# Designed miniproteins, single chains, continued (4): the designs that were tried, part 62

Each design is a single chain, and the fold is of that chain. pLDDT is the mean over its residues in the fold that is shown.

## One batch from the design tools (miniprotein)

Design m14135
Fold by ESMFold2-Fast:
Structure m14135 (fold): chain A 84 residues (1-84)
Amino acid sequence: KVKVTLSIEPETSNDALVGYYKGKEILKVGKEGIIDENLLAKDVQFLAGDKVLKIYEENKDKPLVEVLKEISKKTSLKVEIEKV
């Protein structure tokens, strides 16, 4: 399992993200989430801006952790991932 921390840099960006797995919120900007590193992006429902959703759609068959890293590289959303 891994701990995921989501933040926005710069703070003025609207690149917000919330992720749900089986109806439960597992990811949200400003909060820590614990996820399985093998959880696939397609098994998680994303509520996010169009830029983030486009990256998700292009990478939906990949592990969520890898998709979050791509989002972090291409948007103002910052992703920190730690093994727990």
Scores: mean pLDDT 78

Design m14136
Fold by ESMFold2-Fast:
Structure m14136 (fold): chain A 85 residues (1-85)
Amino acid sequence: SMKEKYEKAEKEFRELAGKLQELIDKVTDPKTLEEIFKLLEEARKYVDQAEEAKEKGNYDKATEYFRKAIEVLRKAIELAEKALK
């Protein structure tokens, strides 16, 4: 169902956010942290749009916004992992 796709995307987002938090705790470079925090602001905007779409009953659009937030989190994770090499 559309609701199950939304719940799966929300769970994936939460799992990635947890991974990013663990990586951020190890990053010491201020420029990398600034870039990661900019990406987190972008991801937050997509999450807000997903929640708005969900409240309107538009689970397809809500899932799309969570997928965009997941893409942004993946970029932040890549930056954090590169900083830890």
Scores: mean pLDDT 88

Design m14137
Fold by ESMFold2-Fast:
Structure m14137 (fold): chain A 108 residues (1-108)
Amino acid sequence: MAEIKALADQLRQALDNKDYQTARATAQQLADALVKALFEPSKERILEWLTANRDLSEEKRREQAEALAYTAANLRAIGLLIMVDLYIEGRTSKEVVYEELDSVLEAV
């Protein structure tokens, strides 16, 4: 959480300063940190659901939970990267990027 919040604050500052090179680099670091932060909680939640609701071997449940959690975490990270690029290109507002950052911070 502390790392993700610090990276989000750095991204906001870079965007406010129109330092788009730093903004892109910080967004990538934030995306990588998000995948790590979201993966394990998502995997545990999915594994619990599969254990309660599916007649699968433990190995198959773990494989499915890992694959689904990884996909979900990566989609969230990619969404943030796209939003930052759209703002830098003048195709969205700063408010929309900040709303996505707030949503991301609530997810961790």
Scores: mean pLDDT 83

Design m14138
Fold by ESMFold2-Fast:
Structure m14138 (fold): chain A 74 residues (1-74)
Amino acid sequence: PAVSFRDLVLAGANALGTGGHLSPAQARAYLARVLGEGTARAVVEAAVEVAKSRGREGILSADEVAEGASLLFG
């Protein structure tokens, strides 16, 4: 079954106790376990650019990761 990028980030944030946010490095490491390193890298790089466009650095929300994935694959 397809797993939502939003749900993956929320699961990772819950496991790490971060209140729904991950650093880019944490997001990449968590997503790489499920999606593989190449896909995780591309999604996190896109999510970082989304976050920067919104004036944020060093922290990614589930929405930013989902939007980054949509820019690459939607």
Scores: mean pLDDT 74

Design m14139
Fold by ESMFold2-Fast:
Structure m14139 (fold): chain A 57 residues (1-57)
Amino acid sequence: MVEKGRQALAKGREALEKGDRDKALQYYRKSVEFLRPHEAEEAVELTIARLMVEQLE
């Protein structure tokens, strides 16, 4: 699921750049869900996704 987590993180960034905060939040939440089991390998990406969820909530 690492691939899907990274894809969701990228889509979240793209949505945020387009000003769609609701879509960005959904994608960042998906990224957290997909990356959480891979916390050791994807610590930076997971941290970014979690921070973005916190910022957009």
Scores: mean pLDDT 79

Design m14140
Fold by ESMFold2-Fast:
Order: structure tokens, then sequence, then C-alpha cells
Structure m14140 (fold): chain A 96 residues (1-96)
């Protein structure tokens, strides 16, 4: 389970990703923030079935800036593109 600091770091980084996407409406951004909160609260449920997703999310939460390889593995594990972090976040939330 994420610590309060890890949860805050994860939510802040996810907000930066969401805010950086010019294709998202305010309503879509609000829905994605709910999805991101669901991921933060349920991250342990991903461990057995989606270990690369789990490792990617924990590295984000720890402030690891060198997460590219884990993001690629997580995207491949879910069958999505690593070039679309918003689609990756949505797909992770769908698995919870």
Amino acid sequence: MLTEEEKKNFLELADQIIDADPSLTPEEKAELRKDVEKIAENIEKLYEKYPHVYNFLYRMARGDKAIGPEMIKAAKELGVSAADPVALLRKIAEKL
C-alpha cells in the first residue's frame, strides 16, 4: 500500500500528465482524476496479475524519473501504447 507521501507524489505526477494533454475536456480530466485516485487506493490488487503495472506505479510514487522502461513494460502488459500515458492510466483503472 502507498504511504501518504507516495500517494501525494503519484497524484501530483498524474495531474501533470492529465494537464499536459490538450485533447482532454475539463469533464474528461475530472473523470481521469477519479480513475487515478482509484488506482492509488487499489494498487496492491495489481501485484499478482499485472506486476509490470504495479512496479511502474510504485516507481512513479517514489519520484523515480527514470521510469521509461517500466512504463513500456506496463503498456505492453495491458496492450496499450507507451506513447499515450493517459490511455495507460485509463486502462489500469479498468483492471480495478
Scores: mean pLDDT 80

Design m14141
Fold by ESMFold2-Fast:
Structure m14141 (fold): chain A 89 residues (1-89)
Amino acid sequence: MEEARRLLRGAVEALRKAVEYAKNGDFSKAASYTVAAGILAVAAELLSDTPEVRRARDLIMKAAKAISEGNLDEAEKYVEEAERLVERM
């Protein structure tokens, strides 16, 4: 569980950077960080297939999609929810 939690924490941090870059108009860096977050979230699920990890991965993927669609307020909401869930693991 510890390694999965570490990967999910990394994914949340990457998404926070992605939102920051997207808000500043740096969509290239935003895309790079959203891809990194997705990879980390999938890796976490492969290491630990629990309901909590699956829920965190779902929230991370929803945030990544929202960033790609330019829905930054929605993305921030999902990042916030994912962060709280990961902190409780």
Scores: mean pLDDT 87

Design m14142
Fold by ESMFold2-Fast:
Structure m14142 (fold): chain A 59 residues (1-59)
Amino acid sequence: SAADQAKAIRMGRGAREAGRALRHPEAERLGEQGYKAGLDGDYKTGLALARQAGRLVGG
């Protein structure tokens, strides 16, 4: 759905930025991949990658 796609883009970008700020390369890469998947409309992959990246930086 459009809402899930927007969520994947937002979460992926956020996780990428958090990973970069925290100097966590794996979280930055996963967040970037989730963001790109969201932009491509693959929201299922995007959300999964964004959640994985978020867990690495969220604590």
Scores: mean pLDDT 83

Design m14143
Fold by ESMFold2-Fast:
Structure m14143 (fold): chain A 89 residues (1-89)
Amino acid sequence: STQPVEVQLERLEDGTVVVRATFPVASPSALLTVTVKIGDDVTIETSQVYAHTQTHTFKQKPGETLTFTVTWRDLETGLESSASATYES
């Protein structure tokens, strides 16, 4: 499957931001890199993808910009897909 990575953002009333990522293939040969920027803070996580969807939850302060970049790469095929989304409070 050549479907791209899809990222959906939802902001809840309490300032919680829910990020749902959907991947083209759930495979142990696939790596997911999630880069999260909240204000000036940057967090980078890399994990194996063996589930079709992954959900992340963050707390956003009023006035902060939250940016997500998700990169999916299959190490066996070399296929790569990326998506990014920005949320302003």
Scores: mean pLDDT 69

Design m14144
Fold by ESMFold2-Fast:
Structure m14144 (fold): chain A 86 residues (1-86)
Amino acid sequence: KVAEAIEKLKELLEKAKDPLVKKALEVAIEAVEAYAADPGAAGRLRLEEAIGLLEIVLGVLKIAGASEEDLKLLEEAIAVLREVLA
């Protein structure tokens, strides 16, 4: 459910410490909200773009040696976005 996805993402955002993780989670929340308002092709594409962005951020932060806690928050956010698209 979209409402449950937004709630979960907001909880993850409250736990995030890294500024880039916080911004990635904000983008994820905005993408789900946009999809909720218009679940057509454009809204679906925006969710797919958000997933791609979060995967890139996750990869960069893993190389940079970010905290395991912050990396886990991004992995959980990606899973939430994929559940919304399923």
Scores: mean pLDDT 85

Design m14145
Fold by ESMFold2-Fast:
Structure m14145 (fold): chain A 68 residues (1-68)
Amino acid sequence: MAEELLKKAEEAKEKGDWDRFYLYMTLAIHEGAVPSKEQLNLLLEYAKEKSDFYTVKIAEEKLKEIEK
C-alpha cells in the first residue's frame, strides 16, 4: 500500500539513509500516497541536491495541494 512506502521512508530518515528515504518517497507518490508537508519539503531539498528536476517538480506540485 502507498502508506506503507511513506512509513518506510520515515524509517529510512530516522536511520539517516537519505537515498532510501528518497526512493520510498518517490514510489509512494507514484502509488498515490499523500505525504506530509514536512516529508515533501525534505524530498524537495534532497531532489535538488540530486539535480532530479522531475522529482522537484512533483514535490512542488504536491506542496501546492497541501497549501489549499
Scores: mean pLDDT 79

Design m14146
Fold by ESMFold2-Fast:
Structure m14146 (fold): chain A 95 residues (1-95)
Amino acid sequence: MSAEQVEEEIRTIREAVEELKKEVEKAYKEGKISEEEKKKIMELLEKALEYAEEAERALRAGDVERAAELAIEAEAHLSFALMLLSISLQRYKNE
């Protein structure tokens, strides 16, 4: 694992979180997800950003291994948020 690869992953995670936040807000405004579903998804996205920020701090400190571990945690929370949004949208279509 190179420092450059971890930096790229952190950047990708941050960009994906911002895009997913926009999708969540749009789905909520269109009545496709509930307020509770929006809250849960947003909490996961906030956690993903917190881990990404910790990963960037570890990377700046020269701890590439710790940064990579934290980036994996960030990606896991982002993936869970995406899964919840997908499930919520599917439930809306099926009642």
Scores: mean pLDDT 86

Design m14147
Fold by ESMFold2-Fast:
Structure m14147 (fold): chain A 63 residues (1-63)
Amino acid sequence: TVVEEERQAVIDKTTEQGKEIAKAYEESRKNPETAEDLYFQALKKSVEAISKAAEEAKKRVAE
């Protein structure tokens, strides 16, 4: 069943995005000119990535 894989994939994406946000924050510290854009883009990307992971899992269930 794909359900367990779906759950694990979303958990993995959530953990990965948390690390990406931390990385974006550190990168923004090095480049103040783009600090705001990098951080907000990382937050938006995180939400989209988790949403996409759920959509992909649903497609696998449908197939």
Scores: mean pLDDT 71

Design m14148
Fold by ESMFold2-Fast:
Structure m14148 (fold): chain A 89 residues (1-89)
Amino acid sequence: MEKEYREVAEKAAAEVEAGGIDNEEAQKAAAKKYGPELFKLTAEKWVKEGKISKEAADEAIETFTKLVKQGKIEEAVKKAAEILRKNAK
């Protein structure tokens, strides 16, 4: 998990850097391409650590991925965070 997360995070960072850090289109493209995978890896780690339930993680991952694919990056982050926060101990 750590190696996969680092590799995907490095690829996302490289694409944002190549497109320009202040380029909104490049940021959205990187988030759409790598965001779901990075979020999935993070949520799976939180399940292993007992911070959230698997059901909450699966719901958050599905919601995040769906909204990111629609280009609704800000809504994806907000909705996923709300699901995780509601289901946190």
Scores: mean pLDDT 70

Design m14149
Fold by ESMFold2-Fast:
Structure m14149 (fold): chain A 65 residues (1-65)
Amino acid sequence: SAMEEALRAQLRAAEDAAVRAYARGDYATAISHLERALELARQLGDEAAARGLERGLATVRSQAA
């Protein structure tokens, strides 16, 4: 559906933004984008994406001072 396509596009954008923030050491911004991505993955019912994002979030949070 158009809603699913829009949510998937937003998820992809949030994941990409998180990767870019993480690459430059901006962990706070990376966490914010990962939290948004996780919310979108849950709305989509994408369990695999949600699990991956939960692991990514845990990793970045452990690195944040």
Scores: mean pLDDT 90

Design m14150
Fold by ESMFold2-Fast:
Structure m14150 (fold): chain A 84 residues (1-84)
Amino acid sequence: SLKAEYEEELEKLREEIAKSDLDTQRQLLTDFLQKLADAIEQGDLSALEAGIRVSEEGERLVVEEAGNMTPEEVEEKIEKMRKE
């Protein structure tokens, strides 16, 4: 199943992220999101569920980065993420 393949890839990505610095983690997440976006454009909608899990990892990285930021920097980052 393509869905199972994306879930396995995401599990491997989480393992790699746990060992990497924040910049590398952002790059890994960005690359995987691009891969999922390309798959969706080609008609593989099972990639959407994997994309939700990548969003969860992205939120985790923001929280970890916030631990090293001033209150003002945290507020600015939250404002940027709320931009719709």
Scores: mean pLDDT 61

Design m14151
Fold by ESMFold2-Fast:
Structure m14151 (fold): chain A 99 residues (1-99)
Amino acid sequence: MKGVEAAKEAAKKGEEAKKAGESGNKEEAIKKMDEASEALGRGGSALSEEGLSEEAGRYMSEAVKGIAEGHKKANPESAKVAEEVGRKIREIGDEIEAE
């Protein structure tokens, strides 16, 4: 599914954002967070039509975690975008984990 691919890419970008944030590279962290958030948004939109899978939920949860860690070191503007996208994805992930 296209949504799974987008979710997987978002997870990778989220991990890169976390690493950049931990290294003190604020500009790089912001860039990676933005890329992760956009991929996560595309994944969420695709999955709303295609249907959710546990695999997609896991990747989306990883992406949200990476974005959250990255924004601790990033500009608040980027954090707002990540927070909005992450809220929706966290709810989907929690539902998949519950079942």
Scores: mean pLDDT 69

Design m14152
Fold by ESMFold2-Fast:
Structure m14152 (fold): chain A 85 residues (1-85)
Amino acid sequence: DEYEKDLLEKIKNAEKESNEKKDILLEEIKKILEENKVSDETIDKILDELKEEGSMSEFTVKVLLEKYGLPEETINKVLDIVKKY
């Protein structure tokens, strides 16, 4: 059914747009972490774990950043951009 193929293509495009938006968010998070003097190794580890997360909720991000021992001010800056996502 050509209609089902069109619907699947629209779902694929919506998932692609969602993934692209997530990639933009991850790049913004990376920039904040770099500006706040987080090590490149720690940044890469955080970004890898965030990529594996099904939900980018403020709670999930906060818990992850706290796990890596980031300062509260740095965590709050990241949460401000996650809130806008």
Scores: mean pLDDT 78

Design m14153
Fold by ESMFold2-Fast:
Structure m14153 (fold): chain A 84 residues (1-84)
Amino acid sequence: SEELKKKIEEEIKAMREARRQGDWDKFNEEVLKYVELIAELAKKDPSEENIKRLETMKESFKKAYELYGNPFFKKAIEIIEKIS
């Protein structure tokens, strides 16, 4: 929906600002919010593009978790799986 797309744009801006300030804890929090919004968008508007974006993101987090073991990546995957 248009509301979800606007929220995603706001979240991208928040991530960019946190990264610019070097606030990596804030950046990680914003990434999890972004993940939730992308999953909600794919569920509400299941276009090929939205589904592919979500699956690509999930695959990237799975590979990162396998390589680094950071619980942040596991939490991101769990958010996607809960919503999808």
Scores: mean pLDDT 86

Design m14154
Fold by ESMFold2-Fast:
Structure m14154 (fold): chain A 96 residues (1-96)
Amino acid sequence: NEEEKKKIEEKAEEAAEEARRRARLLDFSEEEQERIAKGARLRVLNGFDEKEMAEIDARFDAQVREAALRRGLAGPGDSLETYLARLGEEIRRRNK
């Protein structure tokens, strides 16, 4: 089914872009960002279902939240994007 194939390819690209964005916020190198993005794309293309992908994302999101809260960078009610941005800012500041 060509329509299903296109939807999988679209989901794979969205997953790659999201993974690259997260890696960039955490101050990974461009090479590491691309490797992480490629990994996310390959997981979707190899038939990782939405539940498996959500479990991987949930584990990552939980680790990001815990790290930000432990460091006092954000509150428990803040968004994941806030946690990622604050952690990225702290890492960049320390690496200057």
Scores: mean pLDDT 73

Design m14155
Fold by ESMFold2-Fast:
Structure m14155 (fold): chain A 96 residues (1-96)
Amino acid sequence: SMKKQQTAADMEAGSLAGLGSMSLSVTDIAEKKSLKDGAETAELGTKNMEKSGEEAVKKLKEIGASQEDIDKVRQTAKEEIERLRKRAKELKEKAE
């Protein structure tokens, strides 16, 4: 988001410019926190997906599922893990 920059003159206007400056700072802090929270959620999702994928593959092997079905589940889990990792990285970089 390209926001209008506050000039030095606006900052020198004291409490009136301070009200606008405080509002912008609070918004930026809230946005950065939201992005960080999103990245942490995606990272947690990655760990949960890895566990679920491994458990699903184990269960499929126990019921005698075909190697093709097992490979499809592995591939789907791998793709989702990569998507979550990419999302976490993008959100973390955007928060910086």
Scores: mean pLDDT 66

Design m14156
Fold by ESMFold2-Fast:
Structure m14156 (fold): chain A 71 residues (1-71)
Amino acid sequence: MDAAVAVIRDRLREAGVSDDVIDRIIAAWEAAPTRSMAMTRMMDVAVQAGLSPDQLVALGDAFGEAQSVLD
């Protein structure tokens, strides 16, 4: 989890997302019962926080990279 969390943080900071929003997105990832639900919950938080379409794409890419780090 720690390495996957670091990937998501790094990618979202690069995309200009604030640390408060990143922490909420990571909390949604950690609270999810499955990896597929993690993406849905993270996207819900991101949309509610007002992330741009480019930032939402960056989150999707970060999730894919984080999955590769986990296994």
Scores: mean pLDDT 78

Design m14157
Fold by ESMFold2-Fast:
Formats: sequence, structure tokens, C-alpha cells
Structure m14157 (fold): chain A 89 residues (1-89)
Amino acid sequence: MSPEARDAARKAGEGIELIHRYVAGEKTLDEARKGAELVIEAAKTAKSLGNQELIDAIKTAVKEMLKIASRNPEAKELVEKVLKEIDSL
């Protein structure tokens, strides 16, 4: 994997962790929004590299997050927005 792809994967992981911690009550909604931006940026980087495997991995993680966020309306809306942004790439 290229250094850029590794950096994108790490960025996606950090963003997903921020959203998970928000859903768990450990982080603010503003921190979750920063996490969402990290995930979207990572997906854009993966797209620019033509790394379909990384895009698919990020999409899978976001879909799993949506299931966890389903009882929190603000988290659900945020995660749905992330998924739409990635699907538009």
C-alpha cells in the first residue's frame, strides 16, 4: 500500500473513532463532525489514488456505524451525510 493510502486509512480510522465516541457519550457533536470531515477527506484521497479496496473498506465501516448510530438522530443524520458524500465520489 502506498504511503498516501496508509495515511488515508489512518485518517478514516481516526474519524470513525470520533463518531463512535460521540455515540458512546464520550465526545461532543462538534468533535463527531470533525470525525465526519476526516472520513470524507480520506475517501476523497482513496478515490484520487484509484484505491477501490480502500473506498469499499471505508464505506463498509460507515454502514456499520449507521447501524450503531440508528437510535441517536443527530449521529444517524451525520453518518448518512458521510455515506452520501462518499457515494457521490
Scores: mean pLDDT 86

Design m14158
Fold by ESMFold2-Fast:
Structure m14158 (fold): chain A 119 residues (1-119)
Amino acid sequence: SMEDKLRELRELVTETITLANEAIDLAEKYGMKELAELFRKIRDLATEVARLVDRMLREGVSPEDLERIQKLLDEIIKTAREALELARKYGAPDEVISLLQRIIELAEKAKKIVEEMLK
């Protein structure tokens, strides 16, 4: 159902926020300021996705909100890929690389759900 898809999307986004917060803490611990800023951007984008999903769970599915979520997920994927390139270039710990790969995986799964909901 559409409600089941929204709940799955919300769970994926909640995990993305959790991983982004863990990544911020690690980047700050290792003095990786530029990575910490990219992780904060990912967190803020994912938080906006969560807000839109929560609104649709209350008020019903909106094509405009789904299109907005799709754009936000694309920006999360783009930002996470930029962060992954920087992390590799600066020799970030494997834990940071793993968190970024998981964030990308979650955002790509979320995007597929949104694409299915858009028709």
Scores: mean pLDDT 91

Design m14159
Fold by ESMFold2-Fast:
Structure m14159 (fold): chain A 63 residues (1-63)
Amino acid sequence: GISNATAEGTKGVGTVIEGDIVGVGTAEAPTPAGGQDAADEAGRIAARTVGLQLNKKLGLPLR
């Protein structure tokens, strides 16, 4: 049900954010410009993932 979908989505978001932060952090240190771009894309991906998780929580299917 929705509860299971929400828990799974939250776990996925946490994992993606952690992995992405490690990668972005490393890239940002040697290449600040590249790190900025990577951070922006990471933010967009996280926002999309959160949006999908919220959609699942509300029980709204994607069309």
Scores: mean pLDDT 50

Design m14160
Fold by ESMFold2-Fast:
Structure m14160 (fold): chain A 89 residues (1-89)
Amino acid sequence: EKRKKAKELAEKALEYYREGKYEEAIELTEEALKLDPTGEFAPSIYALRAASLLKLGKYEEAKKAAQQALSLDPNNESAKAILDQVEKK
């Protein structure tokens, strides 16, 4: 089931993010979004991708991912915080 698999990949990506494995976290977020690009978890997956990109210094890509999260959920606080941080860099 695509939604369940996307959630599992997102959870694994969050664990990689916590371990400082940002490139691996991004790869799993991309895989999750291919399975369920507009589902209920997609805003949080885009926000996690944006956070991981920000940690790698990829500010333009981080901004784009955060904007994508906000296009799906305008109230996503993580994505708003990432955009604020990127704009100050």
Scores: mean pLDDT 83

Design m14161
Fold by ESMFold2-Fast:
Structure m14161 (fold): chain A 90 residues (1-90)
Amino acid sequence: AEAEKKQEEANLEAFRVELRLYLLKNQPSEEEVEKLKEEIRNELLSENRPELAEKLVKILDEIYEEVKKLKEKEKEEEIAEIEKIRKEKS
C-alpha cells in the first residue's frame, strides 16, 4: 500500500516536470489547455481514477498560470535547464 503511494507521488512529480516542459515549448492557448483538461479527465475516468484526474488537472492549471507569467527569455532558459537535467540523469 505505502509503496503504491510512493510510486503515485513519484509519477506526479515526473508529470509536473514533463507538463511544465510541454507548456514552455508549445505555449498552448487557454482553449487548448481546457481541451487537455477534458482529455485527462476522460482518460482517467475510463481507468476508474477520478481523484487522480482532478489532481492532474489542478497541476496543469497551476503550471499553466506560472508559465503564462514568464517572459519569453525566462521560458527559453527554463527549457534549457530542464533538458540539461534530463541529459545528466541519462
Scores: mean pLDDT 76

Design m14162
Fold by ESMFold2-Fast:
Structure m14162 (fold): chain A 102 residues (1-102)
Amino acid sequence: AAPPAVPTRLLVLEVHVRATSPEARRRADERVRELERELAAEVERLRAEEPFGVGPAVLVDDGTPEARARLAAWREQLATLATEHGVELEIRRAELEYEAAA
C-alpha cells in the first residue's frame, strides 16, 4: 500500500537494560544495539526518500499493517532477548509528528 501523504508519526523508542549481573547487561545491551541498527536500516530502506534525523531507534507509524507488524516483531525480539539473557527491559516511547511536504 502507498504511504499516506499526511503527517507521519515517528516513534522514538529507547530501550533500557536492567540486570543484576554486569555481564548479562553488557550482552543484552549489545543485542539491543544490534536490533536497533537492523531496525534503523529497515526504516531507511522503506523511507529512503524522506530521511529522518531523530533517535537511534526511529519507527514510522503510518497506521499500515506493515508498520504494526514491524513494531510487534521488534517487541517480540526484545521479549525473547530479555528471557534468554535474564534481564529486564524498559521501553520508553516518545511520539513525534513529522509533516511531510505536500
Scores: mean pLDDT 62

Design m14163
Fold by ESMFold2-Fast:
Structure m14163 (fold): chain A 94 residues (1-94)
Amino acid sequence: MSLAQEAIGLASQFPDTDFRDAAMDAAYVASQASSRRDELLRLVLDTVRAGRTASPGRRRQAAVLLRQGADYLRDGDVDRALDLLRQALRIAQQ
């Protein structure tokens, strides 16, 4: 199973449509990134895994950062996307 398929599959199990859709979109866009795809995908996957034990409030905060990260990836800004995805992971782990 690819990292993207694992992240999308796990994200699809969440009842929180906002977190689910943000994580699935971030995983898809990360799989299409020009560079650092594995690092981007691991950050999304780890955020989804952390989301399982995170509060609904933490998942909402992480979803905002996942969406911003995906938007920067669409614009080709991989470094800014990495920063936002690292922030999403930290929020989900709290």
Scores: mean pLDDT 89

Design m14164
Fold by ESMFold2-Fast:
Structure m14164 (fold): chain A 52 residues (1-52)
Amino acid sequence: MEERRKALAERARLAGYPDEVIEEFRKATSPEQERKVLDKAFEKYKAEAEKL
């Protein structure tokens, strides 16, 4: 599912995520960690984007 990876990366960039965040969720050795990192980053940047 490379579409999933592209969608996530594009969404993160739109929100202003740094490349480090994108790589960190990739380094996740478990799906649980991947979801946790993504959810945490998404929630943080979501508040910033809404301020716009």
Scores: mean pLDDT 62

Design m14165
Fold by ESMFold2-Fast:
Structure m14165 (fold): chain A 83 residues (1-83)
Amino acid sequence: NLMVDPEVARRKAMEYFKAGDYEKARELLVHASLLGLTPNVEDLELLAKAHIELGKYEAAQRIIERLRKRGHTETAERLEKLL
């Protein structure tokens, strides 16, 4: 499957994030979302961390709020401590 495969997109985004390429990690996750894929908790957590590393704190806060609304309060609290 192409980049529309959420497992492939997630794996590549994690690899870029671990390599310190936060912008490419963000681009892959955003691209997957634009292709109609619904991000899971791990996708949202990774995207929020990438935004934090890039200094995009308002974008990170919006994802943290989204996690809270979906009932993932513990994950949201951990991410908020990084702001």
Scores: mean pLDDT 78

Design m14166
Fold by ESMFold2-Fast:
Parts: C-alpha cells; structure tokens; sequence
Structure m14166 (fold): chain A 88 residues (1-88)
C-alpha cells in the first residue's frame, strides 16, 4: 500500500519527515481550505509516535469545521495509530 510505505519512510528518515512536514504546512499557509494539504499534514504527523496526538487534534478540528477526512485517509490514519500503539 503506497501510503503505508510513505509512512514507514517518514518514520525512518528524519530529514524526509521535516521536509514533508514543511511542505504540508506551506500548502496550508497558502490555502487553508485545501483539504488535501490538511490530510497530508495529518499523515506526516502520524508517521511518528510523538506526533500522533497532534495528528488526532488536527483531524478533530477539521471534522468540527465541516472538512472531514477522505474515508481512505481516515482508515490509513486509524491503522497507523493501532500499529504505533502495538509497538509502544
């Protein structure tokens, strides 16, 4: 699965993680209605255990403002949370 491979790459490469996080934050700064940019930001944060709570916070914020995650993205996020919880 492409997104799962991406999350594994982010988890094992701090430079890639910081680059992707910056890109997502810049895309949101350019257009804060860009749901794809917010979904990317959540997925990047979900790659690392220390950022999972922030990913969930942003997910809940988006739901509260009427911008729910794509069902496939939601499934990947929840699967990642379970994976990290199992490894912790």
Amino acid sequence: QLLEQYLEELANDDELFEQELLKAKQAIAEDNTNVEAWQKYILVLAAKPEHIDKALEIRNYLISVGLPLDPDVEKILLNRIEQLKKEA
Scores: mean pLDDT 78

Design m14167
Fold by ESMFold2-Fast:
Structure m14167 (fold): chain A 90 residues (1-90)
Amino acid sequence: EEAARKGRLERAKKLIEKYPDEINEILTLYESGKEDEAYQKLIDFERKRFEEDLAKLLGVESVRTSGRPMSKEAAKEQIELLKEAKKELE
């Protein structure tokens, strides 16, 4: 399933290009040993993006969701993917 992995990596690169400040802040927290803070910022960031996409889909100004709590393991995996994508972009 290498094609799926390449797709995730390319999406991560586009995310870094679109939101460099937010992603850099998350990665800086993770690399400085503040892992729990990095996970929380990633979860909040993904929730905000999901709500923005959902609002556009529904044709409304804003949407509130109950949140999609990401597991700590899933958040770690996503941060590692972002770190790999950033390293490739340099």
Scores: mean pLDDT 74

Design m14168
Fold by ESMFold2-Fast:
Structure m14168 (fold): chain A 94 residues (1-94)
Amino acid sequence: AAPSPMEQIIATLEEMIEAFRRAVEEGASQEELIAILERYSREVATIALHNSDWETLQLVGEHTAKAIARIEAGDYEGALEVLEEMLEAVKARA
Protein backbone atom coordinates (compact mmCIF):
# COMPACT_ATOMS: atom_id res chain seq x y z
CA ALA A 1 0.00 0.00 0.00
CA ALA A 2 1.18 3.55 -0.73
CA PRO A 3 2.12 5.48 2.45
CA SER A 4 -0.11 8.39 3.51
CA PRO A 5 1.27 11.98 3.30
CA MET A 6 1.72 12.00 7.09
CA GLU A 7 3.56 8.63 7.00
CA GLN A 8 5.84 10.06 4.26
CA ILE A 9 6.55 13.19 6.37
CA ILE A 10 7.33 11.08 9.47
CA ALA A 11 9.65 8.79 7.45
CA THR A 12 11.45 11.84 5.95
CA LEU A 13 11.94 13.37 9.42
CA GLU A 14 13.28 10.04 10.78
CA GLU A 15 15.76 9.92 7.85
CA MET A 16 16.80 13.53 8.60
CA ILE A 17 17.51 12.70 12.28
CA GLU A 18 19.59 9.62 11.31
CA ALA A 19 21.51 11.59 8.65
CA PHE A 20 22.17 14.37 11.20
CA ARG A 21 23.38 11.91 13.86
CA ARG A 22 25.79 10.23 11.39
CA ALA A 23 27.11 13.58 10.13
CA VAL A 24 27.84 14.73 13.72
CA GLU A 25 29.62 11.39 14.43
CA GLU A 26 31.70 11.88 11.24
CA GLY A 27 32.75 15.42 12.29
CA ALA A 28 30.72 17.32 9.68
CA SER A 29 30.94 21.13 9.55
CA GLN A 30 28.13 23.44 10.68
CA GLU A 31 27.51 24.22 6.97
CA GLU A 32 27.10 20.49 6.18
CA LEU A 33 24.76 19.96 9.18
CA ILE A 34 22.59 22.94 8.16
CA ALA A 35 22.50 21.63 4.55
CA ILE A 36 21.11 18.29 5.82
CA LEU A 37 18.30 20.07 7.70
CA GLU A 38 17.52 22.32 4.71
CA ARG A 39 17.37 19.35 2.29
CA TYR A 40 14.99 17.22 4.39
CA SER A 41 12.88 20.24 5.45
CA ARG A 42 12.41 21.08 1.73
CA GLU A 43 11.19 17.50 1.10
CA VAL A 44 8.73 17.76 4.04
CA ALA A 45 7.55 21.21 2.85
CA THR A 46 6.84 19.75 -0.63
CA ILE A 47 4.67 16.94 0.84
CA ALA A 48 2.88 19.33 3.24
CA LEU A 49 2.18 21.92 0.51
CA HIS A 50 0.78 19.27 -1.89
CA ASN A 51 -1.62 18.19 0.89
CA SER A 52 -2.47 21.71 2.20
CA ASP A 53 -1.06 20.75 5.62
CA TRP A 54 -0.14 24.27 6.74
CA GLU A 55 0.09 23.32 10.44
CA THR A 56 2.76 20.64 9.83
CA LEU A 57 4.57 23.03 7.44
CA GLN A 58 4.70 25.74 10.15
CA LEU A 59 5.67 23.29 12.93
CA VAL A 60 8.56 21.82 10.88
CA GLY A 61 9.70 25.31 9.79
CA GLU A 62 9.79 26.64 13.36
CA HIS A 63 11.67 23.60 14.76
CA THR A 64 14.13 23.56 11.82
CA ALA A 65 14.95 27.25 12.51
CA LYS A 66 15.53 26.45 16.22
CA ALA A 67 17.77 23.48 15.32
CA ILE A 68 19.82 25.65 12.91
CA ALA A 69 20.30 28.24 15.70
CA ARG A 70 21.61 25.44 17.96
CA ILE A 71 24.02 24.24 15.23
CA GLU A 72 25.32 27.82 14.76
CA ALA A 73 25.92 27.96 18.55
CA GLY A 74 27.90 24.67 18.36
CA ASP A 75 25.19 22.89 20.43
CA TYR A 76 24.74 19.76 18.30
CA GLU A 77 23.12 17.79 21.16
CA GLY A 78 20.59 20.62 21.60
CA ALA A 79 19.94 20.64 17.83
CA LEU A 80 19.25 16.86 17.93
CA GLU A 81 16.85 17.34 20.88
CA VAL A 82 14.90 19.98 18.89
CA LEU A 83 14.67 17.59 15.90
CA GLU A 84 13.44 14.75 18.16
CA GLU A 85 10.82 17.10 19.73
CA MET A 86 9.70 18.04 16.19
CA LEU A 87 9.28 14.36 15.23
CA GLU A 88 7.19 13.68 18.39
CA ALA A 89 5.02 16.77 17.72
CA VAL A 90 4.39 15.64 14.11
CA LYS A 91 3.56 12.07 15.25
CA ALA A 92 1.08 13.50 17.80
CA ARG A 93 -0.80 15.15 14.88
CA ALA A 94 -1.04 11.86 12.93
Scores: mean pLDDT 89

